# Designed miniproteins, single chains, continued (2): the designs that were tried, part 26

Each design is a single chain, and the fold is of that chain. pLDDT is the mean over its residues in the fold that is shown.

## One batch from the design tools (miniprotein)

Design m4866
Fold by ESMFold2-Fast:
Structure m4866 (fold): chain A 90 residues (1-90)
Amino acid sequence: MEELVRERLEELRRAIERLKLPEEVRDFVLRQAEEAFELLKEKGDVETLELMHELALASLEVAASGDLALARERAAGLRERMEAVSRAHE
């Protein structure tokens, strides 16, 4: 799990660098991700960690592009995955 958390945080960092996002956005996103991923690591909840990582990446792409069509597509996919997780935790 520790290696997975490190890899996912590094992927977010690389995405922010590629998208040329402001430092304030970088610092906010990485801080929130580190806190969330650390909690999920302690719980061993890989599925939720992967969903949070995908949500973070999608949010960064939308923020960089301003593309509402991309935002809608990403939101639909994330909703389907969140519903699947919710059914597993009934």
Scores: mean pLDDT 71

Design m4867
Fold by ESMFold2-Fast:
Structure m4867 (fold): chain A 77 residues (1-77)
Amino acid sequence: SEYEKAVEEMKKSWQAKDLDGFAEALARAAKLATNKVEKLDIYSIVKFFHNLGLGYVVEAAKAAATPELKALLDKIK
């Protein structure tokens, strides 16, 4: 699926230490997440980056997310 491709691009960007590429791939995954497991996975990743103080990664994911996933992400503190 396109979601799985976005997750693989996230993994590749993270391994390459490309934080901008990671944020772009995470935003695509947030837009493409359709089921509860995918949405909870994105929530966990975004919460991790929120706790690191990387607000731009968090905001990129929220901006791209579907309304239901955005509501879940808005519960992060």
Scores: mean pLDDT 86

Design m4868
Fold by ESMFold2-Fast:
Structure m4868 (fold): chain A 85 residues (1-85)
Amino acid sequence: ARAAELLARAEAHARRAEELLAKEEITEEDVEELRREALAALRAGLEAGRLLGVAHPALSEERVEELAERVEEYARAKMEGKDFK
């Protein structure tokens, strides 16, 4: 089913993001890839939710972009050795 296919894609992108975050040394290129992977995972999850009739009011396209930006902030803070807040 399409929803299951989208969830599988979301999981694949999320797993890639986790692999990047697990690196002891994160490069700027890794941060960019992490943002792309997080955005792809969130968008696939959002579309799957819509197809399943569980559209979460707090999870819109705008919120998906905000969450991807927050993941980028976290990865960049880790790269710079700063505390994430």
Scores: mean pLDDT 74

Design m4869
Fold by ESMFold2-Fast:
Structure m4869 (fold): chain A 64 residues (1-64)
Amino acid sequence: SQAESLRERALRLIELAREAKEKGQMDVAKRLLEQARQYADELESLGDTESAEAIRKEIAEIEK
């Protein structure tokens, strides 16, 4: 489904953002997290609020 595809893409971006942060590539991490947030917003618009909130929480943890 569209929601499944968006979840998979957001989770992949979060994984890549963690890797970028570990390497000190903060601008790369920020851009990846911005894209993941856009996917979370799209998930919420599709009614998948639970997945959107879970993704946003992971983004917030990485931004620390």
Scores: mean pLDDT 87

Design m4870
Fold by ESMFold2-Fast:
Structure m4870 (fold): chain A 95 residues (1-95)
Amino acid sequence: SSSLIEKLKQEIQQDIAEVQKQIDLLSQSDPSNPAIQEILQDLQLALQHLQQALNSSDPSTAAQHLELAADHLYGAVEFILGDRLKQLAEQYRKL
């Protein structure tokens, strides 16, 4: 239903906000630290995939982007958020 899709998109928007907050905080840390740069790159790639999921009209395509975002969040050691995106991808696949 359209209302269910709207709810799922709101959850993606909240996840985008959380990832952006982490990017902003880490960008204010030591920029010469290679470990921070690697985490920041994964967070930025996760953000791009979250934006693609949000903008997708096809549930299957949205699910694929959420899975890719989750994989990048695991790379950024954001396991709780990554697990949440895997669950959200599964909800899209069941539409």
Scores: mean pLDDT 88

Design m4871
Fold by ESMFold2-Fast:
Structure m4871 (fold): chain A 129 residues (1-129)
Amino acid sequence: MESPLELLKRLLQALGDNASPEEVRELTERLLASGLDVNKRYSGADLGVVIDGDPTAKVTPLVLVALGRTESSLPAVELFLDAGADVNEKIEVKGKEIPITEYILKYNPNKKLAEKLVKLLLERGAKEE
Protein backbone atom coordinates (compact mmCIF):
# COMPACT_ATOMS: atom_id res chain seq x y z
CA MET A 1 0.00 0.00 0.00
CA GLU A 2 1.52 3.35 -1.01
CA SER A 3 2.00 5.92 1.76
CA PRO A 4 0.13 9.27 1.65
CA LEU A 5 3.50 11.03 1.12
CA GLU A 6 4.38 8.83 -1.90
CA LEU A 7 0.92 9.48 -3.40
CA LEU A 8 1.25 13.24 -2.77
CA LYS A 9 4.66 13.17 -4.49
CA ARG A 10 3.13 11.29 -7.46
CA LEU A 11 0.31 13.87 -7.72
CA LEU A 12 2.82 16.76 -7.73
CA GLN A 13 4.97 15.01 -10.37
CA ALA A 14 1.85 14.37 -12.52
CA LEU A 15 0.97 18.10 -12.34
CA GLY A 16 4.54 18.95 -13.43
CA ASP A 17 4.24 16.46 -16.32
CA ASN A 18 1.02 18.10 -17.67
CA ALA A 19 -1.28 15.21 -16.65
CA SER A 20 -4.93 15.49 -17.73
CA PRO A 21 -7.61 16.85 -15.36
CA GLU A 22 -9.06 13.30 -15.20
CA GLU A 23 -5.69 11.77 -14.17
CA VAL A 24 -5.18 14.52 -11.54
CA ARG A 25 -8.70 13.88 -10.15
CA GLU A 26 -8.08 10.10 -9.95
CA LEU A 27 -4.69 10.56 -8.23
CA THR A 28 -6.18 13.08 -5.76
CA GLU A 29 -9.09 10.74 -4.90
CA ARG A 30 -6.58 7.90 -4.31
CA LEU A 31 -4.45 10.21 -2.14
CA LEU A 32 -7.45 11.27 -0.01
CA ALA A 33 -8.52 7.61 0.36
CA SER A 34 -4.99 6.79 1.67
CA GLY A 35 -5.68 8.70 4.93
CA LEU A 36 -3.78 11.89 4.07
CA ASP A 37 -4.13 14.66 6.67
CA VAL A 38 -5.20 17.45 4.29
CA ASN A 39 -4.05 20.11 6.80
CA LYS A 40 -0.57 18.68 7.46
CA ARG A 41 2.17 20.95 6.08
CA TYR A 42 5.04 19.97 3.79
CA SER A 43 7.78 21.80 1.88
CA GLY A 44 8.99 20.87 -1.59
CA ALA A 45 12.27 19.96 0.13
CA ASP A 46 10.42 17.57 2.52
CA LEU A 47 8.91 15.78 -0.50
CA GLY A 48 12.04 15.93 -2.70
CA VAL A 49 10.08 17.58 -5.52
CA VAL A 50 10.67 20.79 -7.44
CA ILE A 51 7.69 23.14 -7.02
CA ASP A 52 7.04 26.80 -7.63
CA GLY A 53 7.11 28.88 -4.46
CA ASP A 54 9.56 28.95 -1.55
CA PRO A 55 11.02 25.39 -1.43
CA THR A 56 11.52 25.66 2.37
CA ALA A 57 8.02 27.00 3.17
CA LYS A 58 5.76 24.39 4.79
CA VAL A 59 2.30 24.48 3.18
CA THR A 60 -0.74 22.19 3.00
CA PRO A 61 -1.39 19.91 -0.01
CA LEU A 62 -4.03 22.47 -1.14
CA VAL A 63 -1.29 25.11 -1.62
CA LEU A 64 1.12 22.61 -3.25
CA VAL A 65 -1.45 21.69 -5.96
CA ALA A 66 -2.55 25.36 -6.33
CA LEU A 67 1.03 26.06 -7.54
CA GLY A 68 0.35 23.76 -10.53
CA ARG A 69 0.88 25.59 -13.81
CA THR A 70 -2.12 24.26 -15.77
CA GLU A 71 -5.90 24.06 -15.24
CA SER A 72 -5.41 20.32 -14.50
CA SER A 73 -4.70 21.51 -10.92
CA LEU A 74 -8.35 22.65 -10.51
CA PRO A 75 -9.83 19.17 -9.80
CA ALA A 76 -7.19 18.62 -7.07
CA VAL A 77 -7.88 22.05 -5.49
CA GLU A 78 -11.64 21.38 -5.47
CA LEU A 79 -11.21 17.89 -3.96
CA PHE A 80 -8.93 19.22 -1.18
CA LEU A 81 -11.44 21.99 -0.41
CA ASP A 82 -14.25 19.40 -0.25
CA ALA A 83 -12.06 17.28 2.11
CA GLY A 84 -11.80 20.19 4.60
CA ALA A 85 -8.55 21.92 3.59
CA ASP A 86 -7.98 25.18 5.53
CA VAL A 87 -8.35 28.09 3.08
CA ASN A 88 -7.17 30.56 5.76
CA GLU A 89 -3.81 29.05 6.69
CA LYS A 90 -0.90 31.51 6.88
CA ILE A 91 2.35 30.71 5.08
CA GLU A 92 5.67 31.89 6.53
CA VAL A 93 7.96 33.32 3.84
CA LYS A 94 11.25 34.82 5.09
CA GLY A 95 9.85 35.53 8.57
CA LYS A 96 6.52 37.05 7.39
CA GLU A 97 3.15 35.27 7.44
CA ILE A 98 1.06 35.77 4.30
CA PRO A 99 -2.39 34.42 3.30
CA ILE A 100 -2.76 31.58 0.77
CA THR A 101 -4.20 34.03 -1.81
CA GLU A 102 -1.08 36.26 -1.69
CA TYR A 103 1.24 33.21 -1.84
CA ILE A 104 -0.49 31.78 -4.95
CA LEU A 105 -0.50 35.15 -6.76
CA LYS A 106 3.21 35.66 -5.93
CA TYR A 107 4.54 32.20 -6.78
CA ASN A 108 2.32 30.63 -9.48
CA PRO A 109 3.97 31.65 -12.80
CA ASN A 110 0.63 31.18 -14.65
CA LYS A 111 -0.89 34.49 -13.51
CA LYS A 112 -4.28 33.96 -15.24
CA LEU A 113 -4.66 30.58 -13.51
CA ALA A 114 -3.46 32.12 -10.20
CA GLU A 115 -6.27 34.72 -10.42
CA LYS A 116 -8.83 31.96 -11.19
CA LEU A 117 -7.58 29.88 -8.21
CA VAL A 118 -7.71 32.91 -5.87
CA LYS A 119 -11.31 33.61 -6.97
CA LEU A 120 -12.24 29.97 -6.21
CA LEU A 121 -10.56 30.19 -2.77
CA LEU A 122 -12.36 33.48 -1.95
CA GLU A 123 -15.69 31.85 -2.93
CA ARG A 124 -14.79 29.04 -0.45
CA GLY A 125 -14.14 31.52 2.42
CA ALA A 126 -10.48 32.57 2.03
CA LYS A 127 -9.47 36.02 3.35
CA GLU A 128 -7.12 38.43 1.53
CA GLU A 129 -5.67 39.95 4.74
Scores: mean pLDDT 82

Design m4872
Fold by ESMFold2-Fast:
Structure m4872 (fold): chain A 70 residues (1-70)
Amino acid sequence: MKEIEERKKRLEQEAENLRNQGKQLYNEMLKKAEEAFKKSPYDGSNILAQGDSLMQQLDAEADKILQEAK
């Protein structure tokens, strides 16, 4: 059915968009952490920890969307 296939494709695109946004955000946070590490290891570590938490959360949300697409 076209409606079911369209919904599945839309959800898969939403999951991919979330993962791509997460990767971009993580890469930006890695760059900020590297700059922060040059000044303060403490600030760099905090930025990395926040990035890891956000990536894990976004990946879980993307998996949930993909589950609904199935």
Scores: mean pLDDT 76

Design m4873
Fold by ESMFold2-Fast:
Structure m4873 (fold): chain A 60 residues (1-60)
Amino acid sequence: MSDLELLAANARLVEEISGIALPDPATTPREEVLAAIRKAVSSLNDAQREELAARLEAVA
């Protein structure tokens, strides 16, 4: 129910799709976690971006 839970869910999803280990949102500053997520997302190929969009749609 917190911003931390949403951040953790987003980090895990990006980590699973990109294969890039992301810092733990519970122990890492929000800005650092967001920067790591942005970097991981920017390294995704078209197929990985499609999977990310599909998984985001599935939780709606």
Scores: mean pLDDT 75

Design m4874
Fold by ESMFold2-Fast:
Structure m4874 (fold): chain A 56 residues (1-56)
Amino acid sequence: ENKEIFDAIVDAAHEGAATLDEILERLKERGYNPEKAKELIDKMAAGGRAGAQAIA
């Protein structure tokens, strides 16, 4: 489920969406929840760094 939203984010970026707002707008037009997409992006950024620090 989160993978579907993530794939849509990556697809929008590959299509030339240059800003986070543009990516979220495209997801909203496709019927995805932009709030969920924003949370997923924030979680990936935080999880990647926090996870590495916890293991180190």
Scores: mean pLDDT 66

Design m4875
Fold by ESMFold2-Fast:
Structure m4875 (fold): chain A 88 residues (1-88)
Amino acid sequence: HMTKEEIAELVRKAGELATEGIKLAYENGASQEDIDELARLAREAFEAWQKGDGDGVMEAVERIQEKVDQLKKSIDDRNSRLAEELAA
């Protein structure tokens, strides 16, 4: 059983991660589908929180984190290629 305080903390984390992911997506030229997915997952986390569904919030946080990690890797790969081009 997850407390209301724990669920609220997870929703806050979901919002922070989704905001970070959306910003990275715009900076990286990611698809509108990627941005829409992050926004949808954040909304699902918020709705789960309002229902007291801690498992639903946790699932949304995990999916947002996976998406953000994928975007960060994509950015790192692009920056590495740019650095190689500048060094040549």
Scores: mean pLDDT 80

Design m4876
Fold by ESMFold2-Fast:
Structure m4876 (fold): chain A 100 residues (1-100)
Amino acid sequence: MSLNELLLEMKNLRVEAALLLESDPEKAREKLKEYIKLAEEILELAKEYASDETVEKFKKALAELKKLLADPNASVEEIMKAVEEVNEKLGEIWNEVEEK
């Protein structure tokens, strides 16, 4: 899968999870687990092309999202904020790995 295809799939998973978090939280969590798996694939690529600082920020955002998904007391708002943080750091990686 190309990087653009991975980013599109991650965007779709993020949107679907957001819509499901209040109505079907178990299904939303499954979609976010798929999102994390794709994010980890991008992280392996980013280690070769992005700065160590940007990679570490992305790792921390992913770790926080994983922690919240494992916590039964995590609110929808906390999970959504963590997803937004991962997406923001993913954008920073994308900007560093593009030629311009």
Scores: mean pLDDT 79

Design m4877
Fold by ESMFold2-Fast:
Structure m4877 (fold): chain A 86 residues (1-86)
Amino acid sequence: MEEEEKRRLMEEAKERIKEIAEELSKLPVVSKESAEKTRENMIKEIEALMEKPLEEARRELELLVGIAEGMLLIAKGVEKTIEKLK
């Protein structure tokens, strides 16, 4: 059922966002507060997708997770640059 598949995708995305926020909070260049706010905002956005059709929700979930993973990659890159300057 479309609704069941949508719920599953949303839960998987929420779990990934939580993992990314936890990794962000471990980086010296990211405050715990900033990581937590990012997690809360992204989870709220995911929850809003319950009102959308499965195909639209899937596309937006992929985009949100992609953005979060991109943010983590950028933060890790910044950390490596700072470490080299020490």
Scores: mean pLDDT 80

Design m4878
Fold by ESMFold2-Fast:
Structure m4878 (fold): chain A 70 residues (1-70)
Amino acid sequence: SMAALERALAVLRASEDPAEGVDRAGVILVLAGDEATARELGRIARETGDPEAARERSIAHLEARLAELR
């Protein structure tokens, strides 16, 4: 849902720890039933290797997904 994507984005942007932010965003998406997007955030984190770059890529992915649904 758009609301879950917006909450996940807010958490990613507000988190002091980038890795914790990505993890929390994934949990929000799973609890909202968006397992596919949560799985993609996990893939981004694993492949990126840098927590801050993983956060930035995750934010971009969620923003693109929100634009698709608008």
Scores: mean pLDDT 84

Design m4879
Fold by ESMFold2-Fast:
Structure m4879 (fold): chain A 85 residues (1-85)
Amino acid sequence: LDEVVTVGPKLQAILRASGATQTSYTRGDIIGHILRYAEDQGLFDPEDPRVVDVRGTVLGELLGTDSFDVSDLSPLLAMIDKETA
């Protein structure tokens, strides 16, 4: 069973940008909202839709990277563990 976690202010800003209104989420819900945020902001590479360019975004600041691959969610999970209680 996934644990329900409270998110930090920077991660909460990304979740609000994706239309999320809750204060507590499962890790699966957070990943879903992050991917929706990336789609809504047009961050997917048009030549390789598995690559997300997060440069200059709050998501990029939280991840500490300029891009990530959606086939490897390990960077997202590590960031979520850091930004949640």
Scores: mean pLDDT 76

Design m4880
Fold by ESMFold2-Fast:
Structure m4880 (fold): chain A 59 residues (1-59)
Amino acid sequence: KKIEEAKQRALEALSRLDPDVPDEVREIAATLILINAGVDYETAKKLARELVEEYKKRR
């Protein structure tokens, strides 16, 4: 599924950012990755916020 692949890429990109990067910057990075994968802005922004929270829980 294209959206699931985009979400996985976003999570992997978030894990490669420095630990001191603010959550706001991580959310922006994830949003841009999702948009570039074909997700609309509103959905991408919502998913990016969820992905940042999941990333924080998995660490």
Scores: mean pLDDT 78

Design m4881
Fold by ESMFold2-Fast:
Structure m4881 (fold): chain A 75 residues (1-75)
Amino acid sequence: DKEKYEAALEYLRKIADAVAARDAEKLYEAMKEMREKFNAPLSDEEIKETAELLTSDPELAAAFVAAVEAALAKL
């Protein structure tokens, strides 16, 4: 329960770090790992499109990182 929640927070941080680094490949791999870990019903295509979008748009990337940091600080 709590361990699974902490694992989710670690994956969110890993994803946020990849977005902050503008590393689409690293983000793609992190999202695939999270999908498999939590059985999320996301296709490879959806993950690829999301990774490219979050790393190609600097405004969206900054907003995403800020949202994750705010969520982590709230906990």
Scores: mean pLDDT 77

Design m4882
Fold by ESMFold2-Fast:
Structure m4882 (fold): chain A 80 residues (1-80)
Amino acid sequence: SHDKLIEKAKDVIKKGKEILEDPNATKKELIDASMELGSVILAIETDKVVNGSMSEEEKEVLEELREVEAELTARIQELS
């Protein structure tokens, strides 16, 4: 459901931010978090194609998901 998808998005955002704040986060932890965020982004975008509209809450959550995913990706690249 829409509400469960938003709740899951908020949970993975929180987890991603916690990993980014951890100076001892491993490359595997960063990659796993990035992949989980990517899956949620895809789920939200797929839901919008099917339903034809996006709420303000969904837009806000999608923006934050993309921001956290970009920060995780940048940190992974620094460790490569």
Scores: mean pLDDT 84

Design m4883
Fold by ESMFold2-Fast:
Structure m4883 (fold): chain A 123 residues (1-123)
Amino acid sequence: MKAFERLARGELVKPSEAKTAEDYINLALAAVVLGLEDSAIEWLKKAFELNPSVELVEEVIAFAILLGRKDIARLVRQLVDEKGIELSPEVRAALDAFLAGNRREALELLKKSPYFPTVPLRP
């Protein structure tokens, strides 16, 4: 989870310096953690305008499921469907299960993805 690893290290991009989908994902994840809902939505939309990699999109989905953020998960599903982004089967199944209210099933599906066991535990 590249953008989440940067956030966990305190590597924040200034909004005025953001240029890539990864930069905007980093800002969006920081905004989610800080409870800045409107900023998180704005930066997620900006990231999707810049054609994010499937890996970055799946990282955001894993983050939303791990934090229990259905609002973020719904927005990302809408943007994925609008842009025609093809998610891995496990991540798509996890997203759909989470939004259906089955968070336990979503977490079990995420364990089969590369995002779950590789999240760094140190600050």
Scores: mean pLDDT 75

Design m4884
Fold by ESMFold2-Fast:
Structure m4884 (fold): chain A 79 residues (1-79)
Amino acid sequence: SRAEALAQAYELMGKGAAALKAGDVETAIKYFTEAARLAAGTSLEPLALRQLAEALEAKGDHEKAAEVRARADAIAASL
């Protein structure tokens, strides 16, 4: 259900933030990517994408981080 998908997205965003704080950038990217997928079409999607962009910045992938951040801003503007 949508409620179950959003609950899982919130849990994954928390796990991603914990992984990023621990320096496990690749695990954070995986969690935030899945959270954004589960939150697709909701107000949580741009929040998950912004966290994904932060993890990509931590990895040094500045170009992809900018693309993901721009996508998050465009989605937020359409809500």
Scores: mean pLDDT 88

Design m4885
Fold by ESMFold2-Fast:
Structure m4885 (fold): chain A 80 residues (1-80)
Amino acid sequence: SMDNIKKEADNYIKKLKERGKKLNIPESEIKGLINWFKQQVNSIDENLSESEKKRKLSVIFSSTSIRLAGRWFDMELEKR
């Protein structure tokens, strides 16, 4: 159900905020990434099977985590 997808997405957003803070990524950039993430989750077709919805959500989680890591990497390169 979309309710289950939304709960998993909300839990991921909480973890994303915590990781962003720990990595000293600017709050404005974390907000931008969360907005992009929400747009991706909202693009999931509610008529898909539960397993297909979860698969798409997993891909979105991975893409979001890669974007967070990429921004952290860019910031680390700027320091060196």
Scores: mean pLDDT 86

Design m4886
Fold by ESMFold2-Fast:
Structure m4886 (fold): chain A 92 residues (1-92)
Amino acid sequence: SPQERARQIAILLTVIGILLAGMYFQARLRGDEATAEAVVEASRRITELLKAGDYDGALEVARELLAQTTDPQVRADLEQIIELLEQIKALS
């Protein structure tokens, strides 16, 4: 139903928000300023695009950061975010 779809999207968006926050705090705790800055800027853009309902735009930003990073932790979190964004797009 439309209500079930909206609930599923809300849950997926919440998980994405948690992952984005986790990536930012993890980078800060490591003292990797370059990674932290890249993650925070991408997180801001993804959050703004998600608020606008632009899941394609959010997906592109996540894939762009994934292509630019070699950090295994950031890569794993981004791959999960990409999977969740693709699931939201399929539900939308």
Scores: mean pLDDT 82

Design m4887
Fold by ESMFold2-Fast:
Structure m4887 (fold): chain A 88 residues (1-88)
Amino acid sequence: MEELDRLAEELRKEAESKIQEVKKNADTKMNELYERAKKATPEERARLMGEAGDFYAKANKEINKIKKETDEKVQSLRDLAERLRALA
């Protein structure tokens, strides 16, 4: 039982680490685009801000995928734990 709970905790920690990397990469790209936008014409600035928005949309999609996959794996571990309890 405790082993399955530990695996669930490890999966959540792994997911959190991956989410932080996705956010870090998106923030780095956003900062680059913001710095370029500060030196750009109004038209180019609008384009760069749109590009930055697209990067965050993609990052958010990836984060949601990681969360969903992690929740599904954790649920599978819970189902296994319940099955093992039924056998005991």
Scores: mean pLDDT 81

Design m4888
Fold by ESMFold2-Fast:
Structure m4888 (fold): chain A 87 residues (1-87)
Amino acid sequence: MVMSDEQKRELVDMVIAYAKKLVREGLPAEEVIEGLLGAMRTIAETHPDFVEYAVEKFKELLREWLEEGKLTEEQVEEAIRRMEEIA
């Protein structure tokens, strides 16, 4: 299936929105990170041209959760490292 660049960006944004919803509803951010890593693997396999965009958007989300006290600095650094290894 050929998706437009706009549709691929919307897909990444929807994943971010859903992750934020899960954390807001009481899931630990650490558990949601595992889901984001799964999404990263799928993006790397199906839309490798958008991996860089997805990594940057997921990094922005992790920094936001760090600022909100939902993750420690060490957890953010580890999650970023794991995402960059997938990409």
Scores: mean pLDDT 79

Design m4889
Fold by ESMFold2-Fast:
Structure m4889 (fold): chain A 79 residues (1-79)
Amino acid sequence: YEVEVRAEFESIEKAVGFAIRAIALAYEMGVSVRAKFSGNVVELRARFPTLEQAEEFAERLKEEAKRIGAKKVEVRVIE
């Protein structure tokens, strides 16, 4: 299962902060995350062995993006 996240922020600092938290969460969950920056937009990809873990990661990142004040957030879980 793969999680794809695209989040847009008001500033590069907020985008970097979001990516750092996503990397920390992925590390806690025992998976690698790939991060790509395009200005204030962060694209993240992580692969999980179970749907439940993928959904947990997606939900926690949605909450984190809201906390940081993302302008736009798109999250996809792919089987």
Scores: mean pLDDT 82

Design m4890
Fold by ESMFold2-Fast:
Structure m4890 (fold): chain A 94 residues (1-94)
Amino acid sequence: SSEVEEIFERLEELLEEHRHLLSEEEWARFQALLKQIRKLPEEEQKKVAEGLENAIKTIEEYKKQGASDEDLRNLLLTLIHGMEEFLAEAKKKE
């Protein structure tokens, strides 16, 4: 759906803005995870998009409140880990 794609685009923009906080390997891992998520059935994409929208809002709020680079990095890594866990569970249902 257009709403799901908008959330994925916002996620990519958020991580691109903060790419300097991620290693080359962490950035590549994020891109690989997003690519795999986009290959999931539409219903599973909607479920992950809802979780990602909440994560994006949390990160944006912490950024507005003056969160440190260390805090933002930890939030981004937590988001990437959440994507890995979701993808692993989604694949078990196939």
Scores: mean pLDDT 85

Design m4891
Fold by ESMFold2-Fast:
Structure m4891 (fold): chain A 95 residues (1-95)
Amino acid sequence: SKRDEALQMMIDRVTMLANGYIRQLTSKYNLTSEQQRELLKKVTELVRQEVEEEFKKNPIDENASEDEILKKIDEMVSRVWSKVYDEIDKLVKEL
């Protein structure tokens, strides 16, 4: 369904952004493999929670055009990523 495809697209896009940022932080702080694994585990759960909450607040209209759905996904991904980005910065300080 359009809903399931949109949910998966959001998870994939936010996960891609998070993985990119974690790689940057790994280089910046010389994180160990254990620290990287801990951070990735916490961030994976955070992404899932934030995407699910955003999706509940902004449900996909199955009758909307593909272009309208893609624009909505772009806006939702931007909002979720902003929250996830801020939380990753806090999580790194706790390693």
Scores: mean pLDDT 86

Design m4892
Fold by ESMFold2-Fast:
Structure m4892 (fold): chain A 83 residues (1-83)
Amino acid sequence: EKEREELRRKRLEAVRAFLRSLGYTDEQIERILEAAEAGNVEELKKLGFNDRWIEEIRRVLAGELPEEMTPEEILQRKADALA
């Protein structure tokens, strides 16, 4: 249980870092994550997300990710290590 929560948190951090790298503001990122947690697909579409990105964000929040870290997690950790 705790391991799953830690993995979910790390993946959420990677998603936030990835969204920032795409030029989203912190306010937009928070709205995206809140809408995804609520299952509010319409709000996510209003924020400019396509169906593929909406699905990916929802899966991350649900903990339905591959066994390995995502590319976004690797990018975030690499950035943190090099800073």
Scores: mean pLDDT 63

Design m4893
Fold by ESMFold2-Fast:
Structure m4893 (fold): chain A 59 residues (1-59)
Amino acid sequence: AVKLSDIVAELAPQYAQRARSLEEQDASVRLLSAQQLSEVLGIPQPLAEQVIQRLDALA
């Protein structure tokens, strides 16, 4: 299965560790909106949008 943290590592490796920690806590992180993901990871909203688009395209 495609990991959210793997996509973050490809697009913005500086945030990959935080994304992995959240994904390990609960897979429901995949249900977050781009705005929620941006807030939780502390990443720019355009990046969060790209992460979600890539995840949806691969899932």
Scores: mean pLDDT 76

Design m4894
Fold by ESMFold2-Fast:
Structure m4894 (fold): chain A 87 residues (1-87)
Amino acid sequence: SEKEELLERARRLAEELIAAIKADESLPVETQVGYILAVLGDLLDIELAIERDDPEAFSAAAAGLAGVARDLGYDELVERAEELARA
């Protein structure tokens, strides 16, 4: 289903973003924790938006993932998050 595909895409993106943050030795631990918590919050918002059939809330939460990736210079993950936000 479209909902299942969107949730799968969102989860994979969040997992890759968290893995990239954890591997980024240039970031202080407190900064890593803050961005990981932001990613987890956006993923929860995506899950709730999908359950509620709320495309506006979905796009906003996906744009939040793009914001984290952009802040950290993860250009490939920015593009994927922006594509997800437009879905």
Scores: mean pLDDT 89

Design m4895
Fold by ESMFold2-Fast:
Structure m4895 (fold): chain A 75 residues (1-75)
Amino acid sequence: SLEEEVKELVERLKSPDPDEQLEAATRIYTLLQLDPEAKEVIKKAGALDKLRELLHSPDPEVQAAARQTLEALES
């Protein structure tokens, strides 16, 4: 389900692996573009706090993906 996928993606944002963080943030962004119901599900799963933490990532790709995804969530 969407809720199960979102829960897994939010857990992957907590990974110490920048590749996992980048993939998860990018997939969340894609879900926001494809499904109008995804925004509330993603917010309820606690994605906002984790994406805000990733704005401080030393990886510039992770930082950029987190910023883009946060902007989509806060629109």
Scores: mean pLDDT 86

Design m4896
Fold by ESMFold2-Fast:
Structure m4896 (fold): chain A 69 residues (1-69)
Amino acid sequence: MEEKLKQQAEGLKFTYEQSQALGNQLRAKAKEAEAKDPEEAKMYYNAYQAASLTAQFLKKRYEEKKKEI
């Protein structure tokens, strides 16, 4: 059981780190697009916000799982 909880925690950590990395990439793309296409920049900012919220949700679940170990 402990090993399974550790594996679940590692999976959550990996996923939230990936969501944070995606968010950072989307924010960079938004800044690049801002001068050329403000509408496309807005779409990237919206995607960044979604990725950030996903990362926050997964990080919270990771912290909860760590307390169970």
Scores: mean pLDDT 81

Design m4897
Fold by ESMFold2-Fast:
Structure m4897 (fold): chain A 80 residues (1-80)
Amino acid sequence: DTPVLSIEEKIEKVFENALASQDPEVFRAALHTVKEVVDIHPEYKEKAIEILEKYLPQFERLFPDVAEEAKRLIEEMKKK
């Protein structure tokens, strides 16, 4: 009865938890986690960008400084 979580679903859960916490430090930790996952599994880079872009509008409303960090991470990943 427990769904097997894919890497994509695990990344989404991390951001879901960050939004629920309303803590910018938890959100920064989520960005760091995504970067590490992409560094280890570059095949998930496009999906990680998609997930980041999906949550970006909520981050811009709650934590604009952290949203700028997320935008920078997306741009860096797109260059590679």
Scores: mean pLDDT 76

Design m4898
Fold by ESMFold2-Fast:
Structure m4898 (fold): chain A 50 residues (1-50)
Amino acid sequence: MYRVGDRFRVPLEDIEAFAKELGVDISDLAVVGARMEDGVLIVELQLTSL
């Protein structure tokens, strides 16, 4: 079970699919950081509501 404040690292292109898998709206995920890894932008997301 996920908790408010949990952080995840997700490729930018996978964020919408990830939100759907969690059963949350994309607006419930705050962007905390991002970095380029091997040509892929990895976004660090924090769950802000459920």
Scores: mean pLDDT 78

Design m4899
Fold by ESMFold2-Fast:
Structure m4899 (fold): chain A 82 residues (1-82)
Amino acid sequence: MKIEIRTEEVEIGGFKAVKVTVEADISLEQAERVAQRLVERSPNLLGAKVEEKDGKAILTAYFLGMTPEEAVELVREAIEEE
């Protein structure tokens, strides 16, 4: 599966957060399952959104209290289970 992961440090409500954006050759239904796994596995998840652009599923997740590297690894592990 082709997976492209990008990270950005953002500020949400005055707190430092990590925004992870994933573009993957998966269905929206598969991306929604990945988002659900992130909700179940990470107490640091502030929110996740799934959308479709140019025939690809885009997952955006926001984490508080994690490094970009930790957030990327958590998201990568969840998406590789599809």
Scores: mean pLDDT 80

Design m4900
Fold by ESMFold2-Fast:
Structure m4900 (fold): chain A 69 residues (1-69)
Amino acid sequence: SMKEELLKKAEELFKKAKPPYAEGTGGAEVLIREGRYDEAIRVLERAIAEAKGQDTRLAEGLLLRAKAL
């Protein structure tokens, strides 16, 4: 299913991700834990778009997870 494909891709991104992470990534993880998926998606899309040399793979994986939920 589409959800399973998104979750699998997220896991691959998480395995490759290394700090320092894009700003906002940690805050978005908290939003996902709180079930605030739409807010997490907005924060993650901004974090990915505005990253300046930081690893975005954790943010990208969390974005896919939030979209799958």
Scores: mean pLDDT 86

